Designed miniproteins, single chains, continued (2). Designs and how they scored, part 18

Each design is a single chain, and the fold is of that chain. pLDDT is the mean over its residues in the fold that is shown.

## One batch from the design tools (miniprotein)

Design m4601
Fold by ESMFold2-Fast:
Structure m4601 (fold): chain A 90 residues (1-90)
Amino acid sequence: SAREKAVLLLQALAELFKNEAGRQHILSKKEYYKKVYDSLSESERAKIEKLVKEVNEELAKDETFLYEAAYELRQLAKVDPEIADYLAEK
């Protein structure tokens, strides 16, 4: 399902974020990822925050991780219509 694909992506991103090189890369992109996050609807942001919380409650409090998660889910949505529909659900 779209939710299962999203959870798998977020789990992979969480492991990358625990790695020092991965975290430094994400931090270097924080402002760019924030612009993508800020362009999302309130509903899309709420869904992403809920998904992140299901993966790791502490990372749901980390704005840097939330910005990365939102960016990567939006990139996945460009090539996976199920993810696009799940995030845009209105």
Scores: mean pLDDT 83

Design m4602
Fold by ESMFold2-Fast:
Structure m4602 (fold): chain A 66 residues (1-66)
Amino acid sequence: AREAGRAHLEKAREAIRAGDVKAALQHLSEARENVRTLRENGDFETAEELEKQIDALVAELAEAMS
C-alpha cells in the first residue's frame, strides 16, 4: 500500500504535467484507496503523509483547470 500509493502519486504528477485530467483523477483516486488501506493496517503516519501529497496535487490540478 505505501509503495503503491507513492507510485500513484507520481503517475498523478505526470498526468497533471501532460494535461491529462482524467488520468490524474484516476491515479489520485487510487492513492486515496492506498491511504484507506494504510489506516486499516495502523500505518497512520504514512497515510497522513500521502494524504497531504494528494491534497497538494488536487489543488495543483484545480489551478491547472482554472
Scores: mean pLDDT 80

Design m4603
Fold by ESMFold2-Fast:
Structure m4603 (fold): chain A 63 residues (1-63)
Amino acid sequence: GAMDLVAEAERKRREGDELIARGKRLLQDPNASHDEILQGIADVIRGIGLRYEADLLLKKAAE
C-alpha cells in the first residue's frame, strides 16, 4: 500500500544519504588510496540513485 511505499522511500533516502556522506569522506581524505577514491565515487553515485528512487516511490504513493 501507500504506507509501504513511503516506508521504502524513507529507507532508500536514509541509505542514499549515508552512502553520499561516506563517499564524500573518502573523496575528502588526503590519504585515500586510488581504490578508496573509486569507492567514494561509486558510493556517491549509488546514493544519488537511491534518493532518485525514493522520490519516485513518494510520487507513486501520492498517485
Scores: mean pLDDT 88

Design m4604
Fold by ESMFold2-Fast:
Structure m4604 (fold): chain A 82 residues (1-82)
Amino acid sequence: HMEEQVEKFKRVADITLELTRKKMEELVKQGKIDEAKKLADQAILFLRSYAEEKYPDNEEVKKLVDEAEKKMRTILDELIAK
């Protein structure tokens, strides 16, 4: 039951991270660093809201949100680095 919720959320998070990474990469290449930062923030807020709405009582999902946020920040930092 809860394991199935974790698997579903992990798929949503993985897809969101991959699509956001690609769009941030495009924005950084265009010199739109502030837009890339805003996109990262929006993606993190989306994942947090999604988890809170769909799986509010799942502590493992909450940990996955925190991990996704850390991964997103790392990706953004790496893309901005010269």
Scores: mean pLDDT 85

Design m4605
Fold by ESMFold2-Fast:
Structure m4605 (fold): chain A 73 residues (1-73)
Amino acid sequence: MKEEAKLVIDGIVEYIEKNPSLSEEEKERISYVLAGLLGISEEEARRMVEEAMAEPTPEARAKTLREKAEEKL
């Protein structure tokens, strides 16, 4: 994947790992960025974020989001 896409994904993953809960506005903003970056719908990106945030640990959340994002690249 392109370096710019990797850097953005890394930043989002780090943010989710450091923040145990996200506000609705944060989820919306992250979903918007991911949708544009991955060429998917905002609804699909939102599901990706929600699935990651449902994981029991910050490490599992980060892993889930990264794997889903890389699958779409």
Scores: mean pLDDT 79

Design m4606
Fold by ESMFold2-Fast:
Structure m4606 (fold): chain A 85 residues (1-85)
Amino acid sequence: SPRAELLAALEAHLAEVEERLRELAEKYLETKDPKYVEEMIELYRATLAWVEEVAAATGDPLLRDLAAHLREAIRKLEELLEELK
């Protein structure tokens, strides 16, 4: 079904996002360069936008919960970035 296809595509994309976030976090730990925190925020924001689009298309309550979790992650990273000024 179109809904199942959207959810499967989202799950696959989320796995790739997790891998990229791990790489960015590792680079931040190695370099202490705030640019990697900025890149993590951008990646989370792009992911949130797509999760919200799929949530609107499917009506899945778990995706609304995921969107809320992603917003919290963005807020925490933005707080970290402010502390690194």
Scores: mean pLDDT 86

Design m4607
Fold by ESMFold2-Fast:
Structure m4607 (fold): chain A 55 residues (1-55)
Amino acid sequence: SEVDEYFKTMEQNAGLSNKDRLERLQAMLKKSKDPGVKAILQRSIEMTKEQIEKE
């Protein structure tokens, strides 16, 4: 499913810098059509932005 694919992609992105992770999350959000996946991606983007602001 789209949900499972996004979770696997997120796991693979765990080793990226916060900036690179943010860019990838934003790209995934732009392509996503599932409302549940969009909600997860929006939350992840918010958390990643907060981490960048603390750097």
Scores: mean pLDDT 75

Design m4608
Fold by ESMFold2-Fast:
Structure m4608 (fold): chain A 70 residues (1-70)
Amino acid sequence: HMMEKIKEESIELGLEAAREAYAAGASPSEAVRIGALKAAQKGLEAGLSNDETSKVAQETRDRAAAELAG
């Protein structure tokens, strides 16, 4: 439960960063990249493994890309 909470919080933070970047004029691909990076940084700081952090970054990319593609 704790690890899943950290993963979801990291993804949510990444999605927020992607939305903010897009609202500030970033392209969809740039916003997705920014979101994934933010999610990965948060995951690592929170103690996720490299494998878990990679999955969090990928999930953030997938969700942000779907959201921003329209």
Scores: mean pLDDT 84

Design m4609
Fold by ESMFold2-Fast:
Structure m4609 (fold): chain A 83 residues (1-83)
Amino acid sequence: MISDETLTGIRETALSEDPLEQEIGLALAAMALSIAKLAKDAESLRKLAEALERTAAESKDPRVAEELRALAEEARRAAEELE
């Protein structure tokens, strides 16, 4: 299952004032999604989707927010496919 530490790290990095750290946060979110999909872990995928959508709502950068929402939607769909 995805850890709260991992979700906190993604959130803090994606919400950074540094554009490079924002890109790293997006990359970490995408990697976490890929790992959860490979593990077929529906619970981690749902938890990731909720965390990414919340992070997107807190983002001041519209592009970062849009990318986080796209990853959250993909995570939700992947979790649904495992049912």
Scores: mean pLDDT 84

Design m4610
Fold by ESMFold2-Fast:
Structure m4610 (fold): chain A 107 residues (1-107)
Amino acid sequence: KKKELEEEFRKLKKKIVDALSKSLEDAKKEVEKLLEWAKKVPDEEIKEEMIRIAISYDMLIVALENAGDAEKAKEAIEKLAKEYIEKFNEPEIVEEVKEEILSRLNK
């Protein structure tokens, strides 16, 4: 079962990446599908990794939606981080991902 969960996770990540080349809106829908899948995963390690990746892509999507406006991109990422903390009650994961994305945008 764990190997099957890892293969589905790889497939879901690929769908997000493929969607990013076509539409940011479609990419966001694929991120939502990954989050719904994560809720059903009994393996805590795989579940946490799915949530972490989904948050990372969602933050990247809002940064791309605000490309050319660094201040607006930062505000959108901060707002999204707050929403994820409220939904999952996992502030450490959300803050780590937020700092990584913001650090890359400021380079």
Scores: mean pLDDT 79

Design m4611
Fold by ESMFold2-Fast:
Structure m4611 (fold): chain A 80 residues (1-80)
Amino acid sequence: SREDDFLSFIDLLRRIADELKRQGRDQDADYLYRLADELQSLVDKKNYGAASLLKDQAEKIINYLGTQDPSIAKLLQEYK
């Protein structure tokens, strides 16, 4: 479902944030944890329009991170 697709993406954001935190990249990790929490809030409110816009923005960010970091690229490849 659309909700399940958002929940899977939120889990991906948190997994990437966990990896960044493991690397000592605390500011980048905190930023992605905040994006995941904001997206979860929008999904919980069934505000799928705002959720889709935030997901698109977050997707651009994590795709960029994946071009710079092979551990993040691996997490992106496992997201399916």
Scores: mean pLDDT 89

Design m4612
Fold by ESMFold2-Fast:
Structure m4612 (fold): chain A 120 residues (1-120)
Amino acid sequence: QEKSLKELLEEFKRIAEEMANLIIETLEKIGRKDELEQAKKLKEEMEKVMEEALKSEDPKEILKLLDEAYKILQEMFDIAEEALKEDFELRQELFKKLSKLNEEMIEIYDKIYEKARQEL
């Protein structure tokens, strides 16, 4: 609970990567090759944004980069939702897991925001 801003950012990155991997694994399982390639590229973009956040000493920049990372992750959610349009069971299973991780991510984001606010 007394985690540093860097430790919280590393946790946020871990959760984001876990969510991205769940989407990628699901797309691979159902054979959606084009959506899988798009999701892999978005994961790489998200990882770059998170790496920039981890290197930044500016709380304002960190918060902007986290918002960018989350926007990329939301784009991956949209790809998964469209790809699973006809597969209700897999869509329900995936989004149930993603919802749980999203709750954890929001909790970490709130802690990052409070830490960043104190350093402004």
Scores: mean pLDDT 87

Design m4613
Fold by ESMFold2-Fast:
Structure m4613 (fold): chain A 63 residues (1-63)
Amino acid sequence: EKEKLLNLAKGYRGAAENMKASGARSIQTAASNPEGAAGLQKRTDDTIKKLEEKAEEAERKAK
């Protein structure tokens, strides 16, 4: 049980890291479009936060 939850948390943290890298590139590409850049930044931040929260929740449940 604990092992499965810790592996799940590691998966969420990896997904957050990948989203951060991918999102940064997308935002850089949209820099010539202020509306697009702002929207992508907001969505990327929200997604990363959600993934990190899921990782923390899984780690807490592993206790």
Scores: mean pLDDT 76

Design m4614
Fold by ESMFold2-Fast:
Structure m4614 (fold): chain A 64 residues (1-64)
Amino acid sequence: SALSEEEKKEIERMARALAEATSIPRELALALGEHELRKLFPEKAEEAIAYFREVFERYWAELR
C-alpha cells in the first residue's frame, strides 16, 4: 500500500543480504527479516513483510 520508494529499496537490500547468507537456513532468514521489519516499520509492518517475502523468494531462487 503506502511503502515509499526509499523504504522499498531498503527492504530489497535486506532481502538480498539475507538471501545471499549461505550460513543460515531459509526459515531463519525469513524470521530475521520479519523481526527487523517490525522494528524498522512498525506502522507498515505487514506491508513491509509482504514485500520482503516476495523479493526474498525471488532472490533466493535466483541465487540458488
Scores: mean pLDDT 84

Design m4615
Fold by ESMFold2-Fast:
Structure m4615 (fold): chain A 85 residues (1-85)
Amino acid sequence: DEENVREALEEMLEIAKKMEAGEISALEAAEKFKELGEKYKDISRKAGGIAFGLAEAIRNAAEEGASAEEIGRNLVEFLEEKLKE
């Protein structure tokens, strides 16, 4: 399970970096995180849960007026901290 969580976090980090760079919108990123949740839910409950939770957090932050770049920066920091474990 730890390996599946690490793999999912690495895929999430790639999406977050694209948000930070302004390459994708917050809505597009939220959809990609939801797709990761669907991909991982039957492999790792923890990985799927993290992906679905972050998809919702991205949507909520965008609704509150945060930019894709701001959300992306915060996600990169969060995911890099998780990957240090």
Scores: mean pLDDT 85

Design m4616
Fold by ESMFold2-Fast:
Structure m4616 (fold): chain A 100 residues (1-100)
Amino acid sequence: SEKIEFLENVIKKLKEMLEKLRAATDPAERRRLLESTLNFIDEIIEQAKKLGLPEEVIKVLEDFKERLRAAYERGDFDAAIQTLEEGIKELEKIVEKLKK
């Protein structure tokens, strides 16, 4: 269950990043938080590949990253928050599938 523990830790960290984004009112701080989140997602994709997570899970993470990057490039922080919420929800569903 190393794969499940990995995903649960990823979800926990993404939830922490989401809370920070929701609390941030300064556009520069929001931009920095999104850059940090994008870098984190790049790191977890590489770790997920090394752990041998299913291709479907890797694709979910890659799609999540591209949607978040698009929101970041537009400066659309509301879209970025929504993308994080949706990405967390998808990962939680994957974890529940892996537990069954």
Scores: mean pLDDT 87

Design m4617
Fold by ESMFold2-Fast:
Structure m4617 (fold): chain A 68 residues (1-68)
Amino acid sequence: SAEEEILRRVEEEWPRLRLWAEYILKEENLDPSNREQVRRAVEKALEALGFRPSERVLERLTERFLEE
């Protein structure tokens, strides 16, 4: 499925995606402990790498970012 394809590519690019999300958090003065603000940074990082995440994928990746 398209979602499985996106998740596979995200797994391959996770270190790059994570660094990009951290960059966005710093550039936009967002709080890395705030779930909504982290979610926004993760969404922007995914879009910058050419992904169009579903709500479900975005929530899952936001959780992963916060746990790491």
Scores: mean pLDDT 80

Design m4618
Fold by ESMFold2-Fast:
Structure m4618 (fold): chain A 80 residues (1-80)
Amino acid sequence: MEALLEELRAAIEARQPSPGVRAEADRFLAAVAATPATEEVRAILEEAIERLRRGERPVIEILVEADVRLALLLIKEWLS
């Protein structure tokens, strides 16, 4: 997870986010750091990193979609 978190931070910063998007990115990174390192979590992060590196727009949508996917995994774990 440590290497993926570093790659995610680098990919976000490379996109030169606005202050609002940066605040959302900071919240997302904190959520990821608190999330168990499962294969499903790794796949979500790898997809977000690839989309950021490809220059997909908007950056906020990529971050929100990844955050929602993480939240759904946590709900699934909690209901299990």
Scores: mean pLDDT 79

Design m4619
Fold by ESMFold2-Fast:
Structure m4619 (fold): chain A 84 residues (1-84)
Amino acid sequence: NALLLQDFETLTANDQLLDLEVFSGVFDLYEAVNPGAVSTEFQRTLYQQLEERLRTVLANSQSPFWLTEGQKLLTSVQQRLEEL
């Protein structure tokens, strides 16, 4: 049924957009953490977990928006890991 496929595509695209906003919010939260409040090893663990999850979502995404903006976020996470 073409109508059901179209509805499914719409729901999937909206869900992927929401997930990107959540990942961006989590990254912003991690960036807001005072370095003196947590160890470098703990910060590395947080960013590594975020990188792994983001890579998994990107590998399964068909959204051009997610592929573009998600790749930018992944690059930012990877840059932070190199700086730690």
Scores: mean pLDDT 67

Design m4620
Fold by ESMFold2-Fast:
Structure m4620 (fold): chain A 75 residues (1-75)
Amino acid sequence: PTTEEEKEKEKEVAKEIAEIEKKEGLDAALQYLLEKSKDEDPAVRGGAGKALIQLYQRYGTEAVKEALKEVLALF
């Protein structure tokens, strides 16, 4: 159900969040991720979700738990 354009947009959003994490740190990346998770565009929200999984894999549950709770509260 996802078009190539939507997949590319999701990938771009996830990369942008990863780039913010590398340059400005985890807290800045999580703040940006939470903002994108509330976007009206499903592809943008999908990208934020992918970035959250990547941050969880690198930093573990405790570091991203607050962001995960916020995202889950939206659903």
Scores: mean pLDDT 76

Design m4621
Fold by ESMFold2-Fast:
Structure m4621 (fold): chain A 79 residues (1-79)
Amino acid sequence: MQQQLQQLQRQIDRLEEEAAAHINAGDWRGAAEALRQLAAAYDQMADLYEQMGDTDKAAQYRALAAAARARADELEALA
């Protein structure tokens, strides 16, 4: 579990940087795509915490995934 959590956290960090870079460049479509990938990574993190019995963290990551998807939809509408 620890190795999977660390790998997934590194993926999340990279996707956050990618989304921010696209937003700063005015690339709304690229930002939306990065945010959808980020949402998928948050869902994977939620699944891992659920397997560990940490339902509070699982719920938090699912909320982050939903927020990322909502933001992606908003940015896609601007593209």
Scores: mean pLDDT 87

Design m4622
Fold by ESMFold2-Fast:
Structure m4622 (fold): chain A 90 residues (1-90)
Amino acid sequence: DSNIEKLPEEEAKKKIKELEEILKKDPDNVIAKLELAKEYINVKNYEEAVKLLKELKEKYPDDESVQLQVEALEKELSKHEEAKKELEKL
């Protein structure tokens, strides 16, 4: 962990922990959920990313900003064959 140069995946893993702690205190924090979904995609944790996006899509149907961001992230997931397998599993 003493490496000065951090890969994007290492930064994403740190961010995931911070966002998970935020969501433990405020489980309805939409911004934290969107950022967490992005970071899960960055670390290829597609199962957790899909779960968050589905939750956001169902809970905030009238929030155009949330819906557009969810759609953008779902489109990004659809480019990854591994993510499609997680979507099929759910």
Scores: mean pLDDT 75

Design m4623
Fold by ESMFold2-Fast:
Structure m4623 (fold): chain A 61 residues (1-61)
Amino acid sequence: MPSIAELFERAVEAAVNRDLAALEEVLAQLKRLADQHPDNASIQALVDDVEAGVARMRAEA
């Protein structure tokens, strides 16, 4: 499993490249991490940010 920092970097790259599939995969991995660390506000905030990015890209599809 990638680290949180690696997932953040992948999310930024996917968003810049408008790669919905890559962003959705990062979101899925972040949600799995959030499930393992329910008290970690940083992971939850990152999930919310990536989820918003996915929603915006889906609106274009």
Scores: mean pLDDT 78

Design m4624
Fold by ESMFold2-Fast:
Structure m4624 (fold): chain A 110 residues (1-110)
Amino acid sequence: RIEEIEKLRERFVKLVDEFIEKLKKSTQEERLKLAIEFNGKLIDLLDELYSLLPEEMKEEFDAMVDKIKELLGKLRDAIEAGDVEAAVKYLKEIKEVFEDFTKKAIEKLE
């Protein structure tokens, strides 16, 4: 379980970092399409993480998902406004929220 969560964390970090680089190089039309693809991949990773969690962490997982969904809303607004700096800021916050949660999950499984 611990190794699987660590690999999920690495995949999540890579997904966010790659999306940041793509946003910087893309047109406004491409950014909207990339955001839809990113959201789908991110949800799949969250679902995979949920299956690895002990029962006592599932309430904290739901709280983390709610925070990520709020940040995804802000990310969408920033992308629609053409505000790449704000979009990158929210993506870094999403990454931080996920890393903090997965670190706590690993500590609970140790």
Scores: mean pLDDT 86

Design m4625
Fold by ESMFold2-Fast:
Structure m4625 (fold): chain A 99 residues (1-99)
Amino acid sequence: SAEEAQRKVAELMQKKVEETIKRAREAGKANPEDAPKAVREVFEEGAKDLQALGEKLTAEAEKIGPETGRLVRRASEASVLQVKVEGRRLVAELEKEKA
C-alpha cells in the first residue's frame, strides 16, 4: 500500500538521520577545538545525501502511483528537515559551551 511504502521510507530515512547525528557527535569529539564547525559540516553533507536519497526514492514511488510518490516525498522531506533542525540545535549547544 501507499501507506506501507511511506512507513518503510520513513524508517529507512530515520536510520540515516540517526547515523548522521552519531557521525556529527563523533566529529565534534574528534575536533574539540572547532567542534561546532566539524558538526556543521557533517550535518550539511548528511542533509545533501538525504535529499538525494529522498528524491531517488520518490521517483521510484511515483512509478507505483502518484499517491505513493506524494507520501514518500513527504516522508523524505520530513527527514531532511529533521537533519537540518537537529544540526542547528547541536551546533548551537556546542557554541554555548565555548562562549
Scores: mean pLDDT 87

Design m4626
Fold by ESMFold2-Fast:
Structure m4626 (fold): chain A 63 residues (1-63)
Amino acid sequence: IDMKEVDEAMARIILGVFKSIKDRGNKIDLEEAEKAIERVRSFGTPEGEEAAEEIEKLVEEEK
């Protein structure tokens, strides 16, 4: 299995969790979001960077 495909799937799953929290009207945990951003950026993929940017946007909307 290509590790890039695994990283792409993980980035999508992580972003999906935060989108789900936001969609349900629940508050995003800032510490958990920060850890998730660091994790998806560590993948070094365009998908990871995109997920990080989207999570940052969701966090900014919660401020």
Scores: mean pLDDT 77

Design m4627
Fold by ESMFold2-Fast:
Structure m4627 (fold): chain A 83 residues (1-83)
Amino acid sequence: EEEKIAELEREAELALRAAETGKELYEEGKKEGDAIKYAAGALTLAGGAFTAKLALEKLKELGKTSEAAEKAIAIAKEAGIEV
């Protein structure tokens, strides 16, 4: 299970990066009034947070947690995006 845990932790880290990137794009699109950039950012953020949520659920089944996954989910929630 060590390999499975490491894989899920890696997925959570990548999901956090996607959520952070999506948030930056989302905020920049909102600031510039760019609807395409805003929508692309929102979708990227939502996708990252959703992936993080799935990874966190699997990690919890294994008695583990992930700060990266929790942070990704929190970023989406702060942006008003439900996952």
Scores: mean pLDDT 83

Design m4628
Fold by ESMFold2-Fast:
Structure m4628 (fold): chain A 68 residues (1-68)
Amino acid sequence: SKEDEYLSLLAEAVDEIERRISDPEKKQEAINRLHERAAEYVKENPNASLEEFKKKLEEILEEILKET
């Protein structure tokens, strides 16, 4: 389902944070921010395509990694 594909993409983004951030506290903060921003995007864009969601996740990831 589309929901399963969304969860898969989100899990891949979480794995990227886990690989790139070694500090446990900063890692948890980054994961929390990723989930919050992804949830906001889906809420504001309920008809977004899988490709649009993937591109937005990549943008969110880069912003979080730059700020952390």
Scores: mean pLDDT 84

Design m4629
Fold by ESMFold2-Fast:
Structure m4629 (fold): chain A 66 residues (1-66)
Amino acid sequence: MLEKAEEEELEARRKAMEGRKVSRREQLELHLKVARAAKNEVAAEALERALAGTPSEEVVELVDKA
């Protein structure tokens, strides 16, 4: 299970993203933190690889790579 402190951090980040358009990179970073907290090594590795392919924080960089 996630520690309460980790859950609170992820919840706060999720709330910060709720009302705004977020980049693909920010979404992947959030998912990576969830995967690491859940100790899902396979998902974490896949997300790290995806982040390596999208180093920019701007969605325009993702469009260029897509």
Scores: mean pLDDT 62

Design m4630
Fold by ESMFold2-Fast:
Structure m4630 (fold): chain A 82 residues (1-82)
Amino acid sequence: GEEGKEQLMTDGLGKLSKEEVEKDPTNKVAAQGLYTMGKHYAKQKRYDDAIDYYDMTIKSLPPSSPLAKSAQKNRDEVLKQK
């Protein structure tokens, strides 16, 4: 179903975004993909995976970035749920 398509797209986007961040840490599109993966794993209650992707998102952006702030807040929320 559509649910399966969304999961495949999200997994592929996360892998691609991780590779792109390694090549260009300032790439905002890659950082967005990592953030999306963090949210995906958090919804699945895979909190360690979610934290890893949020950490990668934060490291790929300046701390002043709205996306980095969102990743930090979501990371802190995930830590409370462990």
Scores: mean pLDDT 71

Design m4631
Fold by ESMFold2-Fast:
Structure m4631 (fold): chain A 59 residues (1-59)
Amino acid sequence: TLRAAEAKAEELRKQGASVEDIAAQYSKLPGVVATRPVGDELEVTASSGGVTGKRIIDT
């Protein structure tokens, strides 16, 4: 789930993980088709049932 991934990303960030490492965790989620680091933010592109959306996550 996205909540579980967000919790894992927070844990990794607290361990000193890079934005790229956090992006790699999100890219493993079902329906995530792209991730792109943007400074201290992460752009996540997800697709479900032919609908594509983007979400910005603060990392």
Scores: mean pLDDT 72

Design m4632
Fold by ESMFold2-Fast:
Structure m4632 (fold): chain A 64 residues (1-64)
Amino acid sequence: EEEEKKEKILEEIRENSIPVLKEVRGVSEEEAEDYVEALVEEFKERSIEELEKALEEVKKLRKE
């Protein structure tokens, strides 16, 4: 779809997911980064709508 929008959302997912993984799962920084890299690779093929929903969920977890 619109690669520019996807790239921006993927970057936000990456930035928000690392703190959540460390707090919720208790994983190390290395494991969190590895997981996020795999997640972003998977999400490259998803629609913008799916990426927006994922970002919203991650942001909620990060704040709570």
Scores: mean pLDDT 75

Design m4633
Fold by ESMFold2-Fast:
Structure m4633 (fold): chain A 87 residues (1-87)
Amino acid sequence: MSLPEIMAEIAKYAKSHTKEDGVIEIPEEIGKEVAEKFGLEPTTNLEELMRKFYKKALEKNKGDEVKVMEEMEEFWKLLYEVIKEKS
């Protein structure tokens, strides 16, 4: 699957999991597994999980935004795999 296809599937998933307050709430088991794979604190808020990953990637790569974007691609790929396995 290409990254644009993965992003489209994640967008569909996010839309179906968006609460009335606009928070994208993922199942605890998905949030925990993704967080564990990347050494992050678990959360059910997808945007918070993404921000935690971005911050860690930015610190690891000393502000190199190109490398951070490459690591964000790996974040989305893993999130998609975990969603697929647990759905």
Scores: mean pLDDT 82

Design m4634
Fold by ESMFold2-Fast:
Structure m4634 (fold): chain A 55 residues (1-55)
Amino acid sequence: KPIIVLTGEEIREMIALLEAGKEDEARAFLLSKGYTEEEADRIVAALRAYLEKRK
């Protein structure tokens, strides 16, 4: 069962990029850490939905 583990530092970096509208850079960051394209897309979508629901 594939498990995606992000550190608190990685999560903070991702949130900062998404809030700045730099979604492509957020995806590139995840790919550089060894996540697949599909995993990166799911993480970005989940964080984006979380941020939009809170506002």
Scores: mean pLDDT 74

Design m4635
Fold by ESMFold2-Fast:
Formats: sequence, structure tokens, C-alpha cells
Structure m4635 (fold): chain A 65 residues (1-65)
Amino acid sequence: MSEENKEKAEEAIEYGKKGDGEKMSEEAGKIKGVGKTTSEKLKEAVENGNVENAIRALESIKETH
């Protein structure tokens, strides 16, 4: 993963841990290599109250990208 993408992924996870799902989804959408569909699914998880699931998905993205 590029350093920039890694920082954005870590920032998104940090916002999620603070309960700021909107900021988490916004930062996740900025990660290069993460498809638009994945970013939208993260936003949907946040909208449905599944913030923990979104954080886990971001951690997986961080390891694979």
C-alpha cells in the first residue's frame, strides 16, 4: 500500500473508533485502489449502524492494499 493510502485507511479507522462514521466513510472513499462499490458499501454499513463491520473491512483493505 502506498504511504498516502495507508495514512487515509488508518485515519478512517480512527474516525470509526471515535464513532464518527460519516468521516470514516469520507476518508475511506479517498483511498486509491479501493473501488467505488467498496466505498459505497462502507457508507451503507455506517448508515445501517454497522460501524464495527466497516472498521473491520477497512483493516482488511489496509492489509491487502
Scores: mean pLDDT 71

Design m4636
Fold by ESMFold2-Fast:
Structure m4636 (fold): chain A 67 residues (1-67)
Amino acid sequence: RVDAALALPPAELGEDVRFARRRLGLSQAELARAAGLSPATISRIEAGAPVSRATMERIVAALEAAR
């Protein structure tokens, strides 16, 4: 699921990130800290804001590490 996130449209990417984070019991601030991003950046991404591949790779890596 998270591995496929890089291939999803931005709207589905945001939903998938939020769902994965919630299942892991992470707050937006905790995911942001793990990915080296701000909580505001995570909030915008989950709302469907476009993101660079590098930023999405950091989020995916943080979610993978939290499994």
Scores: mean pLDDT 74

